# Designs tried in a protein design run: designed miniproteins, single chains, continued (2). Part 95

Each design is a single chain, and the fold is of that chain. pLDDT is the mean over its residues in the fold that is shown.

## One batch from the design tools (miniprotein)

Design m7280
Fold by ESMFold2-Fast:
Structure m7280 (fold): chain A 81 residues (1-81)
Amino acid sequence: KEKLIEALKKVIEDARKQRNIPLELVAYEALRVVEETGISDVNEAIELAKKRVMERYPFLPKSLIDKAAEEVKKKVEELLK
């Protein structure tokens, strides 16, 4: 759980440096899901984060949110190795 939180924080920081807003938003909401619910499954946290981003930022295209969610998942899985 601690490693997942640190991985998500790193993805958020990297997204901010790249000015990748969709990536930052998905990673941030995933971090909130993990901290609030205690969910440790990466896929479950990302799916809940994706739903939150879609609801809070309806002006963002679904395709960008889907792409960002997949990128967060890949980066987190790489950091957890």
Scores: mean pLDDT 82

Design m7281
Fold by ESMFold2-Fast:
Structure m7281 (fold): chain A 62 residues (1-62)
Amino acid sequence: MSFEEVKKLVEELAKWQGLKLSDDEIDEISRDALRRAAEQKADVKLVATILVTEKKMEKERE
């Protein structure tokens, strides 16, 4: 999956979870998802979903 595809996925996941992310946050999560998926040999879609969910939980605590 390309970086652009991951950015679209992160944006869609954020919208579906009702989370408002800045362009910078989308870029950061997308880069982190690609890096972690490669390092852990995990599905990038799964990693992106986890990271978006974690970001939502962080914002809900604040």
Scores: mean pLDDT 81

Design m7282
Fold by ESMFold2-Fast:
Structure m7282 (fold): chain A 99 residues (1-99)
Amino acid sequence: MKEKALRELERLFREKLGFDEEEVEEALRSFERVTDVTDEELQALLEQAKKAKNKAFEKFVERILKDGAMMTGAELVKLALEKNLKSIEEAVEYLEKQE
């Protein structure tokens, strides 16, 4: 499941953000370093990413790239679940307020 989710994220990076191959590889590397995310958590994140507006998804990816592997999708998924956040937009807003 993780490999399928990573391939779908690659597609979203290209289609929603207009990333070139180098930008896609950089973003995927940040996600691939996350080893403690369950398949269910990653699938939930992927479903929210598909529903997110392009600007919100861009901010979400920028946050992951800025914070590196230690701040990757695992922490963002856990944050969304723990805080009962309903969208990528809410997760990004919450993180911006914590900064």
Scores: mean pLDDT 61

Design m7283
Fold by ESMFold2-Fast:
Structure m7283 (fold): chain A 72 residues (1-72)
Amino acid sequence: SEIEELIEQLREKVDELLSLIKDPETKAQIEQQLDLLIEKLRKLSVEEARRLTELFLRMIDGMTEDVKRLLS
């Protein structure tokens, strides 16, 4: 489904961010929040899920790039 494709994109971006985080407790908390968000996204219309996912993807991508710069 289109929503599952959006969820996969979100998981990929979050996994990239998580690869930069060394603290296991922080990783677990982020993964838990992602799982809760995914459950909510599956209950939305395709259009609502798309708009919300696009926003989150932009935010996560920005955070990942900022963290990479700090670690360089």
Scores: mean pLDDT 83

Design m7284
Fold by ESMFold2-Fast:
Structure m7284 (fold): chain A 90 residues (1-90)
Amino acid sequence: SKLEEIKKLVEERAKMLVDSLELKRKAKEGDEEAKEKVDKIVKEVKEISKRIEELFKTLSDQEKQEFFDYVQQLEEKVQEYLPKAEELAK
């Protein structure tokens, strides 16, 4: 279904962002190759986000509500991990 495709794209985007954390750290330390890799990830994330938006517009009202519920649950889970992420970002 389109909703399942959107969920997979959201998960793929999230994994890319998490994997980029080490590259962002190296980029801040002056690693030019890491900076180039981060720029590529940013471009790919933008394309995935555009695809998610295009698919979302084609969903039924019920599927849109299911997606909002999914996002709310995901945000609640992220809040559980946020203190650990902030500690790692130091």
Scores: mean pLDDT 76

Design m7285
Fold by ESMFold2-Fast:
Structure m7285 (fold): chain A 84 residues (1-84)
Amino acid sequence: MEEAEELYRRGQELLDRAAALLNADGADPAAVAEAERLAREAVRLYDKAAELAKDDKEFVRKAAALAAAASLIAVAGRTELALA
């Protein structure tokens, strides 16, 4: 569980940074691109964390929910749906 917990924590940090970039600088293409990259990496980390903790149903659900949230941010960054 240590590795899964660490990946989950790193994913949360990346997701928080991505959301902050879109909220603060949503009109800046560089900030939008960076937010998309951070969100895409967060999805990968959550997916790996869920695989490592398959026997922990609560952890898998938690990781899946954050992966879904990160995916929404990645889509928003890619389509430039972020507001000025």
Scores: mean pLDDT 71

Design m7286
Fold by ESMFold2-Fast:
Structure m7286 (fold): chain A 78 residues (1-78)
Amino acid sequence: SAAREAVIERIEEAGVRAVLEIEDEEKRQKVTELFRKAVEAAEAGDLETARRLAEEALNLAGMHDEAKEIAEAIRKVE
């Protein structure tokens, strides 16, 4: 669906930005894995899991405002 595709695109774009903000390799790997799982959940139609994982990843990256914004955006299409 168009809503699912928009959610996936938003998660992928957030993942690219988050990785650029992280200098610690171990933290970068953890955040990358969370975004990968978030995309997989969204592709499977599990938008609740995608939302939680993307929010967790952005919070770990220190992007707390973006974490809230993505969570609200995904929640509106759940």
Scores: mean pLDDT 86

Design m7287
Fold by ESMFold2-Fast:
Structure m7287 (fold): chain A 95 residues (1-95)
Amino acid sequence: VELFIQKIKEVIELLKENLKEPSEEKLEKAIKLAEELLELAKRTLPPEYVEKLEKVLELIKKAKETKDEEKKKELLEEAIKLLEELLKELKEKVE
């Protein structure tokens, strides 16, 4: 759980940094970390958490493909919100 929490925080930080200063390289890194999180979640977490992570990954991938800056920002903000909700739920379940 601790490693999972740390990786979620890393993805959140990368997405927040991308909102402040857009970077395709940071989005690529966030996608890679989200894919690692999803693979780990499939082996260790309930299906509802896997589903949320799949949605997060889709949102980040859509943001990368989107040419509209406003849509890109909305997609990334939604992904951050879902990750923050997941982080809160994981902390409540452990403690």
Scores: mean pLDDT 80

Design m7288
Fold by ESMFold2-Fast:
Structure m7288 (fold): chain A 66 residues (1-66)
Amino acid sequence: MMKLGPMLSGIDTAYKLGMSEEDVKIQAKGLIEAARKAGLSDEEIKEIMDKVLSPEVKEIVLKILE
């Protein structure tokens, strides 16, 4: 899903510019919920995250998938 990829990449950039971990979690939760409603599985979401997120941000966002 191209829209999820670019939005997650935007969160990664914002984190590097000083966005808090809590704000990252809030933004990512909304995107993950939207992706799930669009029919993406958690495994598909994780694959997109692997392609666009830095390791630090990916670890933060993975906690939202529960």
Scores: mean pLDDT 78

Design m7289
Fold by ESMFold2-Fast:
Structure m7289 (fold): chain A 72 residues (1-72)
Amino acid sequence: SLAEKYVEYLLEKGYITEEQKEFILSLPDSKKFVALAAAVYDKEPGTALFFRNLSGATEEEIEEAKKELEKV
C-alpha cells in the first residue's frame, strides 16, 4: 500500500504513464521502490534518494530500472 500511494502520486504528477504504474505494481515488493526511485530520478532527485534508501538499490540498479521503465 505504501508503494501504491507513491505510484498514484507519480501518476498524478505526470511522471509515469498508466502502463508504467501497472508495471511497477506488478513487481515484487523488493523491486517496487527501485522502480519508484528510477521513475523520479531526473524529476525529483530528493524523492529518488528517499526511495533508493528504502530499497537499498545501487546506482547501477537504478539505471537498469530506468531503462526497463522506458520500454513500457
Scores: mean pLDDT 83

Design m7290
Fold by ESMFold2-Fast:
Structure m7290 (fold): chain A 82 residues (1-82)
Amino acid sequence: LTPEQAAEAEVAILEIKAAVSMITAERYLKKGDKENSIKSYEEAAKYYEQAADLARQAGLDETSRVMEEGAKEAKEKIEKVK
């Protein structure tokens, strides 16, 4: 693997982790578990931010912007649940 290919793979893994955390948060929210919902959204935001940073370092500017938007959405969900 080149450093660029490794970065693309790591970004993809982080994106999947973020998506899983978002789904987990929605499931907790449906059950009325606000505390675990917020924690899962916080986890999603962190994974999206890590993915955005890695994408930016690899020169994947479009991917970085998409990941930043994901982090923003997760943070907005946290404020809505509080």
Scores: mean pLDDT 87

Design m7291
Fold by ESMFold2-Fast:
Structure m7291 (fold): chain A 75 residues (1-75)
Amino acid sequence: MKIEEIDISSLRDKEEFTVEIDAKPDVLYKLVGFDAGKYRIVSIEPTSTEYEIVGNELLLKHEEEAKVKVTFKKL
């Protein structure tokens, strides 16, 4: 499985933002650069997307090729 890291630290000063990922099968995406104590994940689309939060990292994968959208909101 390939791992791709996506740094979203440039978005950290926004109250709400959406990250779009053109997800491919057999790729694990790692979103870094956010503070899990300051931001919450309000939605991940499509809902079939598998995800896990580990510390300040969001790990996600999708079985089929899809545009995955993750929406973050400041606490």
Scores: mean pLDDT 81

Design m7292
Fold by ESMFold2-Fast:
Structure m7292 (fold): chain A 74 residues (1-74)
Amino acid sequence: SVEELVQQAREALANGDLDRARALAKEALSIDPGNMEALTVLLQVSRALLRQKRLEEAQEVYDFAVEAARKIAA
């Protein structure tokens, strides 16, 4: 379920597993494009990547999250 994917994404984020958190949050958004909790996880992943100086990956995740948010707002 989308709720289970979001929960797993949050657990991965809490454990510092940014790659898994990103993958699970994207999967949740592919099923439910309006899922604000999954979108929030992606923004938190992007911020954590910036903290680790993984700038290119942070930008990719941020751009994906912004585009997803734009589709919700339309």
Scores: mean pLDDT 86

Design m7293
Fold by ESMFold2-Fast:
Structure m7293 (fold): chain A 72 residues (1-72)
Amino acid sequence: MRMSDSEQMRLGIETLLKRAEKAIEAGNYEEARRLLAQARALLDTARAQGLVSDEEAAEFEKRIKELEKRVE
């Protein structure tokens, strides 16, 4: 069974956020910023295509902003 497009998109964003958090913990702030930028781009695509709910999008946006604060 293949995951739905919505599940794939959510998993993609989640994976980028987890990688960004690990990069921050390792002191790799440049890598963390790159991963957060990718997470934002993927979230914007998912929102535009209706692949995430408004509530899910708000939670991802909040997590991205919190991680961005930790690298700046």
Scores: mean pLDDT 83

Design m7294
Fold by ESMFold2-Fast:
Structure m7294 (fold): chain A 75 residues (1-75)
Amino acid sequence: SELEEIREKIEAAKTKAQIEEQMNDAVRLLQELNVPAEVLELLGQYMSKAQAAKTVEDAKKIALEGVEEVEKALS
């Protein structure tokens, strides 16, 4: 799936900017799928936490948790 491809790209990311790019791609994908506003708000919370993280490793962990929680909300 496209969301799974985003997850794989986050796992491969080496910079916070790359993580942010993939999280923005996830927002665009979810908007195109017309998901409930609560799911977009959930992803936004994880994006904010990932941006605030001091290390790439912490940002990556937070971003992956966000994608996983979004996948659960859509199941």
Scores: mean pLDDT 86

Design m7295
Fold by ESMFold2-Fast:
Order: structure tokens, then C-alpha cells, then sequence
Structure m7295 (fold): chain A 96 residues (1-96)
């Protein structure tokens, strides 16, 4: 679980450093989080700047990922990492 998240987070960070657009990060997050309601809610909360709803739904997604089989867990880890990248990019735009 930890290694899947670390790898996915590194990939998402590389995309942020490369100047990947908010729209592309959102699209990737929705694609990898397809069929996962908590991931979709966390993404929507991140875009709205709702930190409380973001954290709540992201934590629920982590719990579901721990219960998932390896292939599903890998997809969820990528979705979680891209959702976190979206939240970071939104924060940067608000701070600028």
C-alpha cells in the first residue's frame, strides 16, 4: 500500500513540475478513480477548495484501497495521488 502510494505520488509530482494543466490532472484523476465515489467526492472537494470534505473523502478512499485487490489498489493509488496533485495546484493558484 505505502509503496503504491509513494510511486503514484512521485509520478504526480513529476507532472506538476512539468507544468501539466489542472484540466489534464483532473482528467487523469477521474479516469483512475472511475467507479470510486469517495475519490470522485475528494476530487470535487479539492476543486471547490473544501479542505474538510477533501480530507474526509480521501481518508475513506485510503481505507477502500487497503481492502482492494492489488490491481484495483494500484488504480486507486494513482487516482489518490492525482487528486492530491489537483489540490496542490488549486492551493498554489489561490496563494499566487
Amino acid sequence: VEELLERAAREAEALLEAGTSLEELVERAREYGEGNEEIQKALDAALAGDGAAFVENLQKAYEEMEKAEEEEARKMAKAIAYVAAVAELVRRERAA
Scores: mean pLDDT 78

Design m7296
Fold by ESMFold2-Fast:
Structure m7296 (fold): chain A 100 residues (1-100)
Amino acid sequence: EEVKKDLETLKKILEKIRDNIAANKDDPFALDVYQALAIMAVTILINSLSKREEYKEVAEELKKALGPHLDALSRAQTADEAIAALDGMIEAVEKLIEKL
């Protein structure tokens, strides 16, 4: 239940970041900032869940599901590439919420 709320919070954060990138496609500084914020939000949640034995499996599933999208996001050079990576992350988080 607590984990589900944390995942829903992460999804909302990623959706807001995606929308901000979409609104600022011609701003390289905005892209760099929002990429960093998205990576940080995911990292904080994975680390938080990994500290508790009862959530270790959810943390590993999240890490595995988001790993490829985090790599794509970190390598994104354009707003469209970052948006595609974020959309993939949002879908992965939503699917994990459905399993809980």
Scores: mean pLDDT 87

Design m7297
Fold by ESMFold2-Fast:
Structure m7297 (fold): chain A 93 residues (1-93)
Amino acid sequence: MEADFERAVELYREAVRLALEGREEEALRKALEAGELALRAANEEADLSKPIEKILEEYKKEVEANPNDRRLAELLSLKPIPVAVAELEKEKK
C-alpha cells in the first residue's frame, strides 16, 4: 500500500506538469489515476496524514510555480480524493 501512495504522488505531480504544458486530457487521466491509487492505499493504511500531506505539498508547489488557473481548474474540478480527505482532516483538527 505504501508503494501505491508513492505512485499516486508521482502520478499527481506528472498530471500537474502535463496540464501546465498544455496536455490537459492526459493530465486529467493521470490525476484520476493518482486519486484512485491514493484512495485504495488509504483504505488499508493506518496513518493517512503523511501520504496525503505529500500529495497536497506537490500540488501546492506546482500551483505556486505556475499560476495557470485555467489548466489547473480541470484538476481542481476532479478534486483528487487525497486532497478532499486532507481537507476533511484539517476540519477535524
Scores: mean pLDDT 55

Design m7298
Fold by ESMFold2-Fast:
Structure m7298 (fold): chain A 92 residues (1-92)
Amino acid sequence: GEEGLRLGLEGRRRGLEATTAEEGLEAARTGIEGGLIGLRDNSPEGTIAGGLGGLSGGLAAMKASTTPEEVAQAVGLAIAGIGLIQQGRLLR
């Protein structure tokens, strides 16, 4: 588990710092990667942290998005983040 938690927290940090749609999308992808590692490792903490990274990065990307296509990608990543938070809670 520690790798999933580390990447999830990194995704969340990057999402909070993101000032562009691209930065938000990259943060969300990093968080989701951490959450998927957490889910594979049966780590509730890693899965939830990754979901929070996906959500925060996705929200940052939506706020900074200038095209409907960027908004759609950001929404998809935010929804994936919410799904990981829910799955991580079920692992507890």
Scores: mean pLDDT 85

Design m7299
Fold by ESMFold2-Fast:
Structure m7299 (fold): chain A 81 residues (1-81)
Amino acid sequence: SGNESLLEARRKALNSGEDVEGEAEDEVTSADGVKTVIKTKIKRTKEGVLYVDTTVVTTTNGETKVEKRSLLITNGEVKDI
């Protein structure tokens, strides 16, 4: 059945020992020329643990400010690390 084939493919992918990773970038420029780049890196393990790393880079008149935050999400709980 189709559902069995999809579950088997997912099980094979998880059993390959490969973690799933994704990246997203958002860029915002304000009217006063402040440029903000938000970079989010997401890593999901085969055990269902989600790591979220967020880097916010703000550039104003050639000066750069960098802020980093890391989150661990397991079993529906969110921990700041």
Scores: mean pLDDT 66

Design m7300
Fold by ESMFold2-Fast:
Structure m7300 (fold): chain A 79 residues (1-79)
Amino acid sequence: EEIDIVTKGLVLANEGKTIDEIAKELGISREEARRIATQAVALGAPKLVSKAPKELADAPFTSHETLQKLIDAVLKNLE
């Protein structure tokens, strides 16, 4: 189910797994794994945030524009 898959995906993403690795481990599509990784970054998962450029990683998750830039930067590192 969605919650169980999302929870497992968030754990894998926080461990630094790539989008392809998350998709393989959970038996889901690459697009679904990317959606889960996006949620993990939005929740401030420490390992994912640490893969972003310092300027974005140090920025607070207080604005939609800052969060979107952080998500985009981290997802590039996970692909």
Scores: mean pLDDT 61

Design m7301
Fold by ESMFold2-Fast:
Structure m7301 (fold): chain A 98 residues (1-98)
Amino acid sequence: MPSKQELLDKLLEVLDKLIEALKAKDEEAAKKYLEEAKELLKELAKLLLKEGSLLDIGRILALIGELLSIELAIKRKDFEAAIKSAESLKALVESLRE
């Protein structure tokens, strides 16, 4: 199982690619990177649940909320809203590294 830091680093890399795809209005690429971000977040959530950290669990719920906002915005072709949610998600992921 990857470490917390490895998962966070990979998630940040995928979010950067997602933001680039959204700026290009490439819906297929954006959906691909969104699915990759979902899988990384799922693995991160499993790791943090095993550790029993209530603070980190709360942060993971916030990450899930932003991820759902991105997915909904992409479905509605609102790429500006999707970019803002993806940037917010990236900031939340950075806060987990601190």
Scores: mean pLDDT 82

Design m7302
Fold by ESMFold2-Fast:
Structure m7302 (fold): chain A 89 residues (1-89)
Amino acid sequence: ALAEKRRAFAEKVREQLRAVGNPDATVDEVAKQIEAAGVGDEVTLRIDSPVVGPVTLTGRLVYDENGELVIEVTRGDASFAAADAALAA
């Protein structure tokens, strides 16, 4: 169900953000945004990138072709591409 997929995605994002040195408060806020969002809802995330520092992005929670939840970025800093690559790894 969507709630299970959102929790799994939020947990994956938590693990990736912790691995790249984000503080617990940042990790928890990102996870809350993901867990509160429905499919098609806009989310605004504030994260610390090891490459470019603090980054703010706005995106939409969507399913990809494989049925996996992803954030489709609709607005963000030009440096967000580096942060997105870190979250995808």
Scores: mean pLDDT 68

Design m7303
Fold by ESMFold2-Fast:
Parts: structure tokens; C-alpha cells; sequence
Structure m7303 (fold): chain A 67 residues (1-67)
């Protein structure tokens, strides 16, 4: 389902971000890409589900930027 797919993507994104922290430029590019991907999924999927996961994606990206 879309819900399971977004949860899986979030977990994979968090793992990838941690791995890329040593390369700031690449980590930022990855974070921007993931933000765009989550927003795109929200726009074409269920609005309610998209809002939920967009917020979670923003929280994840804030952690990447803070690291």
C-alpha cells in the first residue's frame, strides 16, 4: 500500500542520510531530492496521507540538516 511504501521510504531515507553525513554537499542534495519526492507523492496520492508523511519527511530532513 501507499502507506507502507512511504514508511519504508522514510526508514531508508533516514539510514541513507546518516551514511552521507560525512559528505555535506551530497547529503544536502539527497535531502532536497527526498523532500521533493515526498511532496510529489503527497500531491498525486491521498491528500490526507500525503500531509501526514510530508510532515514526517520534514522532520527527518531537519535531523539531516542538524547532523
Amino acid sequence: SLEEELEKQKESAEWLAARMEAVPAQAREGADFLAAAYRSIGKRGSPELGEKYEKEGEEYLARVEAA
Scores: mean pLDDT 63

Design m7304
Fold by ESMFold2-Fast:
Structure m7304 (fold): chain A 81 residues (1-81)
Amino acid sequence: MAAAERARIEAEGEKAVRAVRIAMDLATESLLAGDQQAADGALETARKIVEEATRLSEEAGRRAQAALDAGLAAALAAVAA
């Protein structure tokens, strides 16, 4: 039981991280294209993914949040360049 639940949480955390990365890549691309509305939508999607992951497990939420933090840092660096 514990091993199966851990595998499920791990898979969901990995899925959430991947989804957040995709959303943050879209947010960065939209910002560079001057589409602030699309960028805001992508960022909101990333935040919702983090919330859902956190509701599933604290570990999944932490992984998703780390991906969001990294994505935000990358977006800020790209816009500043």
Scores: mean pLDDT 82

Design m7305
Fold by ESMFold2-Fast:
Structure m7305 (fold): chain A 77 residues (1-77)
Amino acid sequence: SDLEAQIAALEARIAEKPFDYRAYAELGRALAAQGRLDEAIAAYEKALTIAEAVLGPDHPEVREIRAELARVREAAA
C-alpha cells in the first residue's frame, strides 16, 4: 500500500539520519493511519525527544508533535 511504501522510505531515512525528528513524526502519523497505535506512540516519543533537544520545548513544531502524541495516546487508551 501507499502507507507501507511511505513507512519503508521513512525507516530508510531514519537509518541514514537517526536524529531526523521530522521523519520520526511522519512515521508516527503513518503508523497511526494504519491503526498501529503503540508503534505510532513510540515513533512520536522519539520525535519529541529529538525535537525538544534541537528546538527547545516551547517551539511551535515541538508543541505540534506533543499534541499529535497526546491524540494518539488517547486513541490507544
Scores: mean pLDDT 88

Design m7306
Fold by ESMFold2-Fast:
Structure m7306 (fold): chain A 79 residues (1-79)
Amino acid sequence: SPLEEIEEIIARMREILAALPGMSVAEQQAAMREMLEMGRRAAEILLNSDLSEEEKRRLLEEMEAILREAGAVLAAALA
């Protein structure tokens, strides 16, 4: 289902996020590129789904929070 597919993508993004602090800067940059593509794919599935507007908002907010945290980790590593 679209929901299961999105939840699997979010779970994978969370796994990558947890691993980021242990990565080299080059690996973190590659991981961030992968997470951005995963987020794009999840958002596309979500926006084309029959999920409620409330569920769509919740899932988008979860993805935004993960990407924001990943960006902060990478920004700190580049400083």
Scores: mean pLDDT 89

Design m7307
Fold by ESMFold2-Fast:
Structure m7307 (fold): chain A 84 residues (1-84)
Amino acid sequence: MDEAYELVFRSVLEELLSLGFDEETAREVAELIAQAALAAAQGDRERALRLLEEAKEIVEKSNAPEKSKEEALKMIEVGKRDVE
């Protein structure tokens, strides 16, 4: 597996777990964000943005605390800006 993918995945997963997301939701969102980072690195901007939008929907539909959702959505917005 790509070193950059693993680094992003682990970092995002740890952050989401620290924010109080359950392991299944945190892992799914972390996978989408890591895949988006890989797609952006490969020049596939449209795929990266689609994956980040999917991550956003999962966060918004989760039952996590409001503050936790706000922090996760900020991370996704930063990811979208980095793809531009």
Scores: mean pLDDT 82

Design m7308
Fold by ESMFold2-Fast:
Structure m7308 (fold): chain A 72 residues (1-72)
Amino acid sequence: IKEKVIEQIMKSSKLSESERPLAEKIVEETIAKLKELGFSDEEIEEIFTLLIEGRLDELDRKYSAKLRHLQE
């Protein structure tokens, strides 16, 4: 999933190949932050998949309760 997320960022942000390390760093930092918030590797992979596919309503429905719990 990480590689697919990097490719999506490269395409959506119109980044050149020379900017790929920046996209990789952003993805790695985002994964680290989600792990710190208590998300599992499987949950992080699903979150990225839903974001890439633009399924924001499903993302909110599935993870909003967990996000609210962690924000308390």
Scores: mean pLDDT 71

Design m7309
Fold by ESMFold2-Fast:
Structure m7309 (fold): chain A 93 residues (1-93)
Amino acid sequence: LEEKAKALREAAEILRKRGLENADDPAEQAAGLALADFLDEIAELVENKDWEGIKKLLSERFNKPPLSDEELEELIKKLYEESKKVIEEEKKK
């Protein structure tokens, strides 16, 4: 769990840096920074094992019913895999 939270935070930092580098388009910069902030919020909740907090955040953010425990587990797994991909792509540059 700590490893997953760390990966999400590292990906958020990379995305935040990339967002700031796209300062010529305020809308694209705002979208990138919002995604980075969202990943940081998810990482904090994952680290604290606050599964109900994650379900609430996603339900409110996307105006959807709360995820089941199984759907939440799959989502966190996908976010972790995507975060590792962002980190590896940054290392290749």
Scores: mean pLDDT 75

Design m7310
Fold by ESMFold2-Fast:
Structure m7310 (fold): chain A 89 residues (1-89)
Amino acid sequence: DEIGELVDILLDDQAPLEEKVEAVAKFTDIKDREKRAELVRRMLERLGLHEEAERLEEKMLNAKTEEEISEVVREAFNVMVKRREEERK
Protein backbone atom coordinates (compact mmCIF):
# COMPACT_ATOMS: atom_id res chain seq x y z
CA ASP A 1 0.00 0.00 0.00
CA GLU A 2 1.15 3.56 -0.71
CA ILE A 3 1.07 4.69 2.93
CA GLY A 4 3.18 1.69 3.93
CA GLU A 5 5.68 2.49 1.17
CA LEU A 6 5.97 6.07 2.41
CA VAL A 7 6.46 4.83 5.97
CA ASP A 8 9.26 2.56 4.74
CA ILE A 9 10.98 5.53 3.08
CA LEU A 10 10.56 7.76 6.12
CA LEU A 11 12.05 5.10 8.42
CA ASP A 12 14.89 4.24 6.02
CA ASP A 13 18.09 5.02 7.90
CA GLN A 14 19.92 5.50 4.59
CA ALA A 15 17.56 8.18 3.26
CA PRO A 16 18.49 11.80 4.04
CA LEU A 17 16.01 13.87 6.05
CA GLU A 18 15.27 16.16 3.08
CA GLU A 19 14.08 13.21 0.97
CA LYS A 20 11.85 12.07 3.82
CA VAL A 21 10.36 15.57 4.08
CA GLU A 22 9.70 15.57 0.32
CA ALA A 23 7.92 12.20 0.56
CA VAL A 24 5.59 13.49 3.28
CA ALA A 25 5.04 16.80 1.46
CA LYS A 26 3.93 14.94 -1.68
CA PHE A 27 1.46 12.95 0.37
CA THR A 28 0.01 15.97 2.20
CA ASP A 29 -0.54 17.71 -1.17
CA ILE A 30 -3.40 15.24 -1.69
CA LYS A 31 -5.37 17.14 1.00
CA ASP A 32 -6.58 13.89 2.55
CA ARG A 33 -6.59 14.62 6.29
CA GLU A 34 -7.26 11.01 7.32
CA LYS A 35 -4.44 9.63 5.17
CA ARG A 36 -2.02 12.23 6.54
CA ALA A 37 -2.95 11.25 10.09
CA GLU A 38 -2.63 7.55 9.25
CA LEU A 39 0.85 8.08 7.79
CA VAL A 40 2.09 9.86 10.92
CA ARG A 41 0.51 7.28 13.23
CA ARG A 42 1.90 4.25 11.37
CA MET A 43 5.38 5.76 11.15
CA LEU A 44 5.63 6.40 14.89
CA GLU A 45 3.96 3.10 15.82
CA ARG A 46 6.67 1.22 13.93
CA LEU A 47 9.22 2.99 16.11
CA GLY A 48 7.38 1.92 19.27
CA LEU A 49 6.33 5.50 20.01
CA HIS A 50 2.67 4.75 20.63
CA GLU A 51 1.97 7.81 22.80
CA GLU A 52 3.60 10.14 20.26
CA ALA A 53 1.69 8.40 17.47
CA GLU A 54 -1.64 9.19 19.13
CA ARG A 55 -0.73 12.82 19.90
CA LEU A 56 0.63 13.62 16.44
CA GLU A 57 -2.25 11.83 14.71
CA GLU A 58 -4.63 14.15 16.56
CA LYS A 59 -2.52 17.20 15.69
CA MET A 60 -2.51 16.21 12.01
CA LEU A 61 -6.29 15.75 12.00
CA ASN A 62 -6.61 19.29 13.41
CA ALA A 63 -4.06 20.86 11.03
CA LYS A 64 -5.77 23.29 8.65
CA THR A 65 -2.88 25.13 6.97
CA GLU A 66 0.32 24.13 5.21
CA GLU A 67 2.25 25.67 8.10
CA GLU A 68 0.40 23.57 10.68
CA ILE A 69 0.90 20.42 8.60
CA SER A 70 4.60 21.22 8.25
CA GLU A 71 4.89 21.69 12.02
CA VAL A 72 3.41 18.26 12.74
CA VAL A 73 5.65 16.67 10.09
CA ARG A 74 8.72 18.36 11.56
CA GLU A 75 7.83 17.19 15.07
CA ALA A 76 7.33 13.63 13.82
CA PHE A 77 10.71 13.70 12.08
CA ASN A 78 12.41 15.06 15.20
CA VAL A 79 11.15 12.18 17.35
CA MET A 80 12.03 9.70 14.60
CA VAL A 81 15.60 11.02 14.31
CA LYS A 82 16.08 10.93 18.08
CA ARG A 83 14.75 7.36 18.22
CA ARG A 84 17.08 6.24 15.41
CA GLU A 85 20.00 7.94 17.13
CA GLU A 86 19.25 6.00 20.33
CA GLU A 87 19.19 2.72 18.35
CA ARG A 88 22.69 3.33 16.98
CA LYS A 89 25.15 1.84 19.45
Scores: mean pLDDT 73

Design m7311
Fold by ESMFold2-Fast:
Structure m7311 (fold): chain A 80 residues (1-80)
Amino acid sequence: GNLEEALELLEKAKTEDDVGKALEILVKGESLDVGTAVAEGAVRLFDKYGFEKAREIIIEALKKSKSAEEVAKLLLEAAK
């Protein structure tokens, strides 16, 4: 599914752009609100923690989630 494909790409990601491409797959077919929330959460995490730590938080969020909506919630919570 989209979550499993996104997780595989995230584990191979070397740049913020690579992470963005993985998250585009995660939110494929989701509402604009869910897609925007995931993107906003990721951007805030990169700004606050830098690439390596943000990537780890994003990977863990996908591993613990069953949907893109759950990922969005976890990313926004972690970015507070």
Scores: mean pLDDT 87

Design m7312
Fold by ESMFold2-Fast:
Structure m7312 (fold): chain A 75 residues (1-75)
Amino acid sequence: MIEEIESLPDEKIEKVVKMLEELGYKPTWKGSTKIGKISSVLPKEVKDTPELYLKLANAQSVEEVKKIIEEAKKK
């Protein structure tokens, strides 16, 4: 699944990061990989998983991203 995330287009990764920033999440460190870029914006309460990254990459709206993050916090 890591290879699946790293094979995603840069445009999808940038879209996810922008949606997270619109929700008020700020990068806490400088991520260089596609996974690192998303992880750097995720809140500490959210456990990083390949499933989470794929759900975020496939989200079509800021509202969907918010729901995914809320579900991930519950785990």
Scores: mean pLDDT 71

Design m7313
Fold by ESMFold2-Fast:
Order: structure tokens, then C-alpha cells, then sequence
Structure m7313 (fold): chain A 77 residues (1-77)
């Protein structure tokens, strides 16, 4: 069934994207903790890295949600 294959591929893509987003959220958290325990110059760099990881995680979560919604539409049909 072609619809079943499309559903499984989109679901897999959604899971992979959300998992990658999770790794970026963890990296952002680690950088933020590091910033609090660093000198002001190092702290500023780590805060910037934390913000970049959060932005990347948000993009990946958005892409994952799009894939999940496409999978749900195929499942309903």
C-alpha cells in the first residue's frame, strides 16, 4: 500500500527531526549553564551558542510537526 509507505516515511522523518531538536535543546541548556559559571566574555559567547541551539531546535520541531501533520492526513484518508 503506497499510502502506508508514505505514512511510515513521514512518521519516521517527524521522529528523527524531533529527536535532533531534543539534542539541540540539551546543548542550549548546557551552554546556558556554562555561561552562568564563566567570566563575562566567555559567558557572552556561551549565551550566543545557547541562543543558536534554541533557534535550530525550534526550526527542527517546526519541520517535525509538518511531517507529523502530513502523516496524520494520509492516515485519515
Amino acid sequence: DEKKKQYEELLKKSIELHAEAGLHYMAASAAAIGARNSDPATGAILEAQSAQHRAEADKLDEQGEKARKEAEEIKKS
Scores: mean pLDDT 87

Design m7314
Fold by ESMFold2-Fast:
Structure m7314 (fold): chain A 95 residues (1-95)
Amino acid sequence: GIVSKICKKIGLDPEKDLTPEQKQQIEEAAKKLKEALENKDKEEAIKALEELTKPLEEAAKDNIEARKKLNEWCNEVREALVEEDYEKALKILEN
């Protein structure tokens, strides 16, 4: 699933490092982000990215490497959104 893909990229284990509530929040926010990107809705995509980032930052709070990777990943998505390259942002999210 999408939660597992994001966690793998930033060096988190979704079964060990996330609460059930965090997994639900990440999955819901990631689905909203994907829908916003497919609709080319920049404002909604930015909001969904912020909703996605909050539980991931909490999960990574005690893991310096995971926080670095999370910041790098979030910056790549934000850069694609600034450039209105929704296809690039979608690929970053899904791969």
Scores: mean pLDDT 86

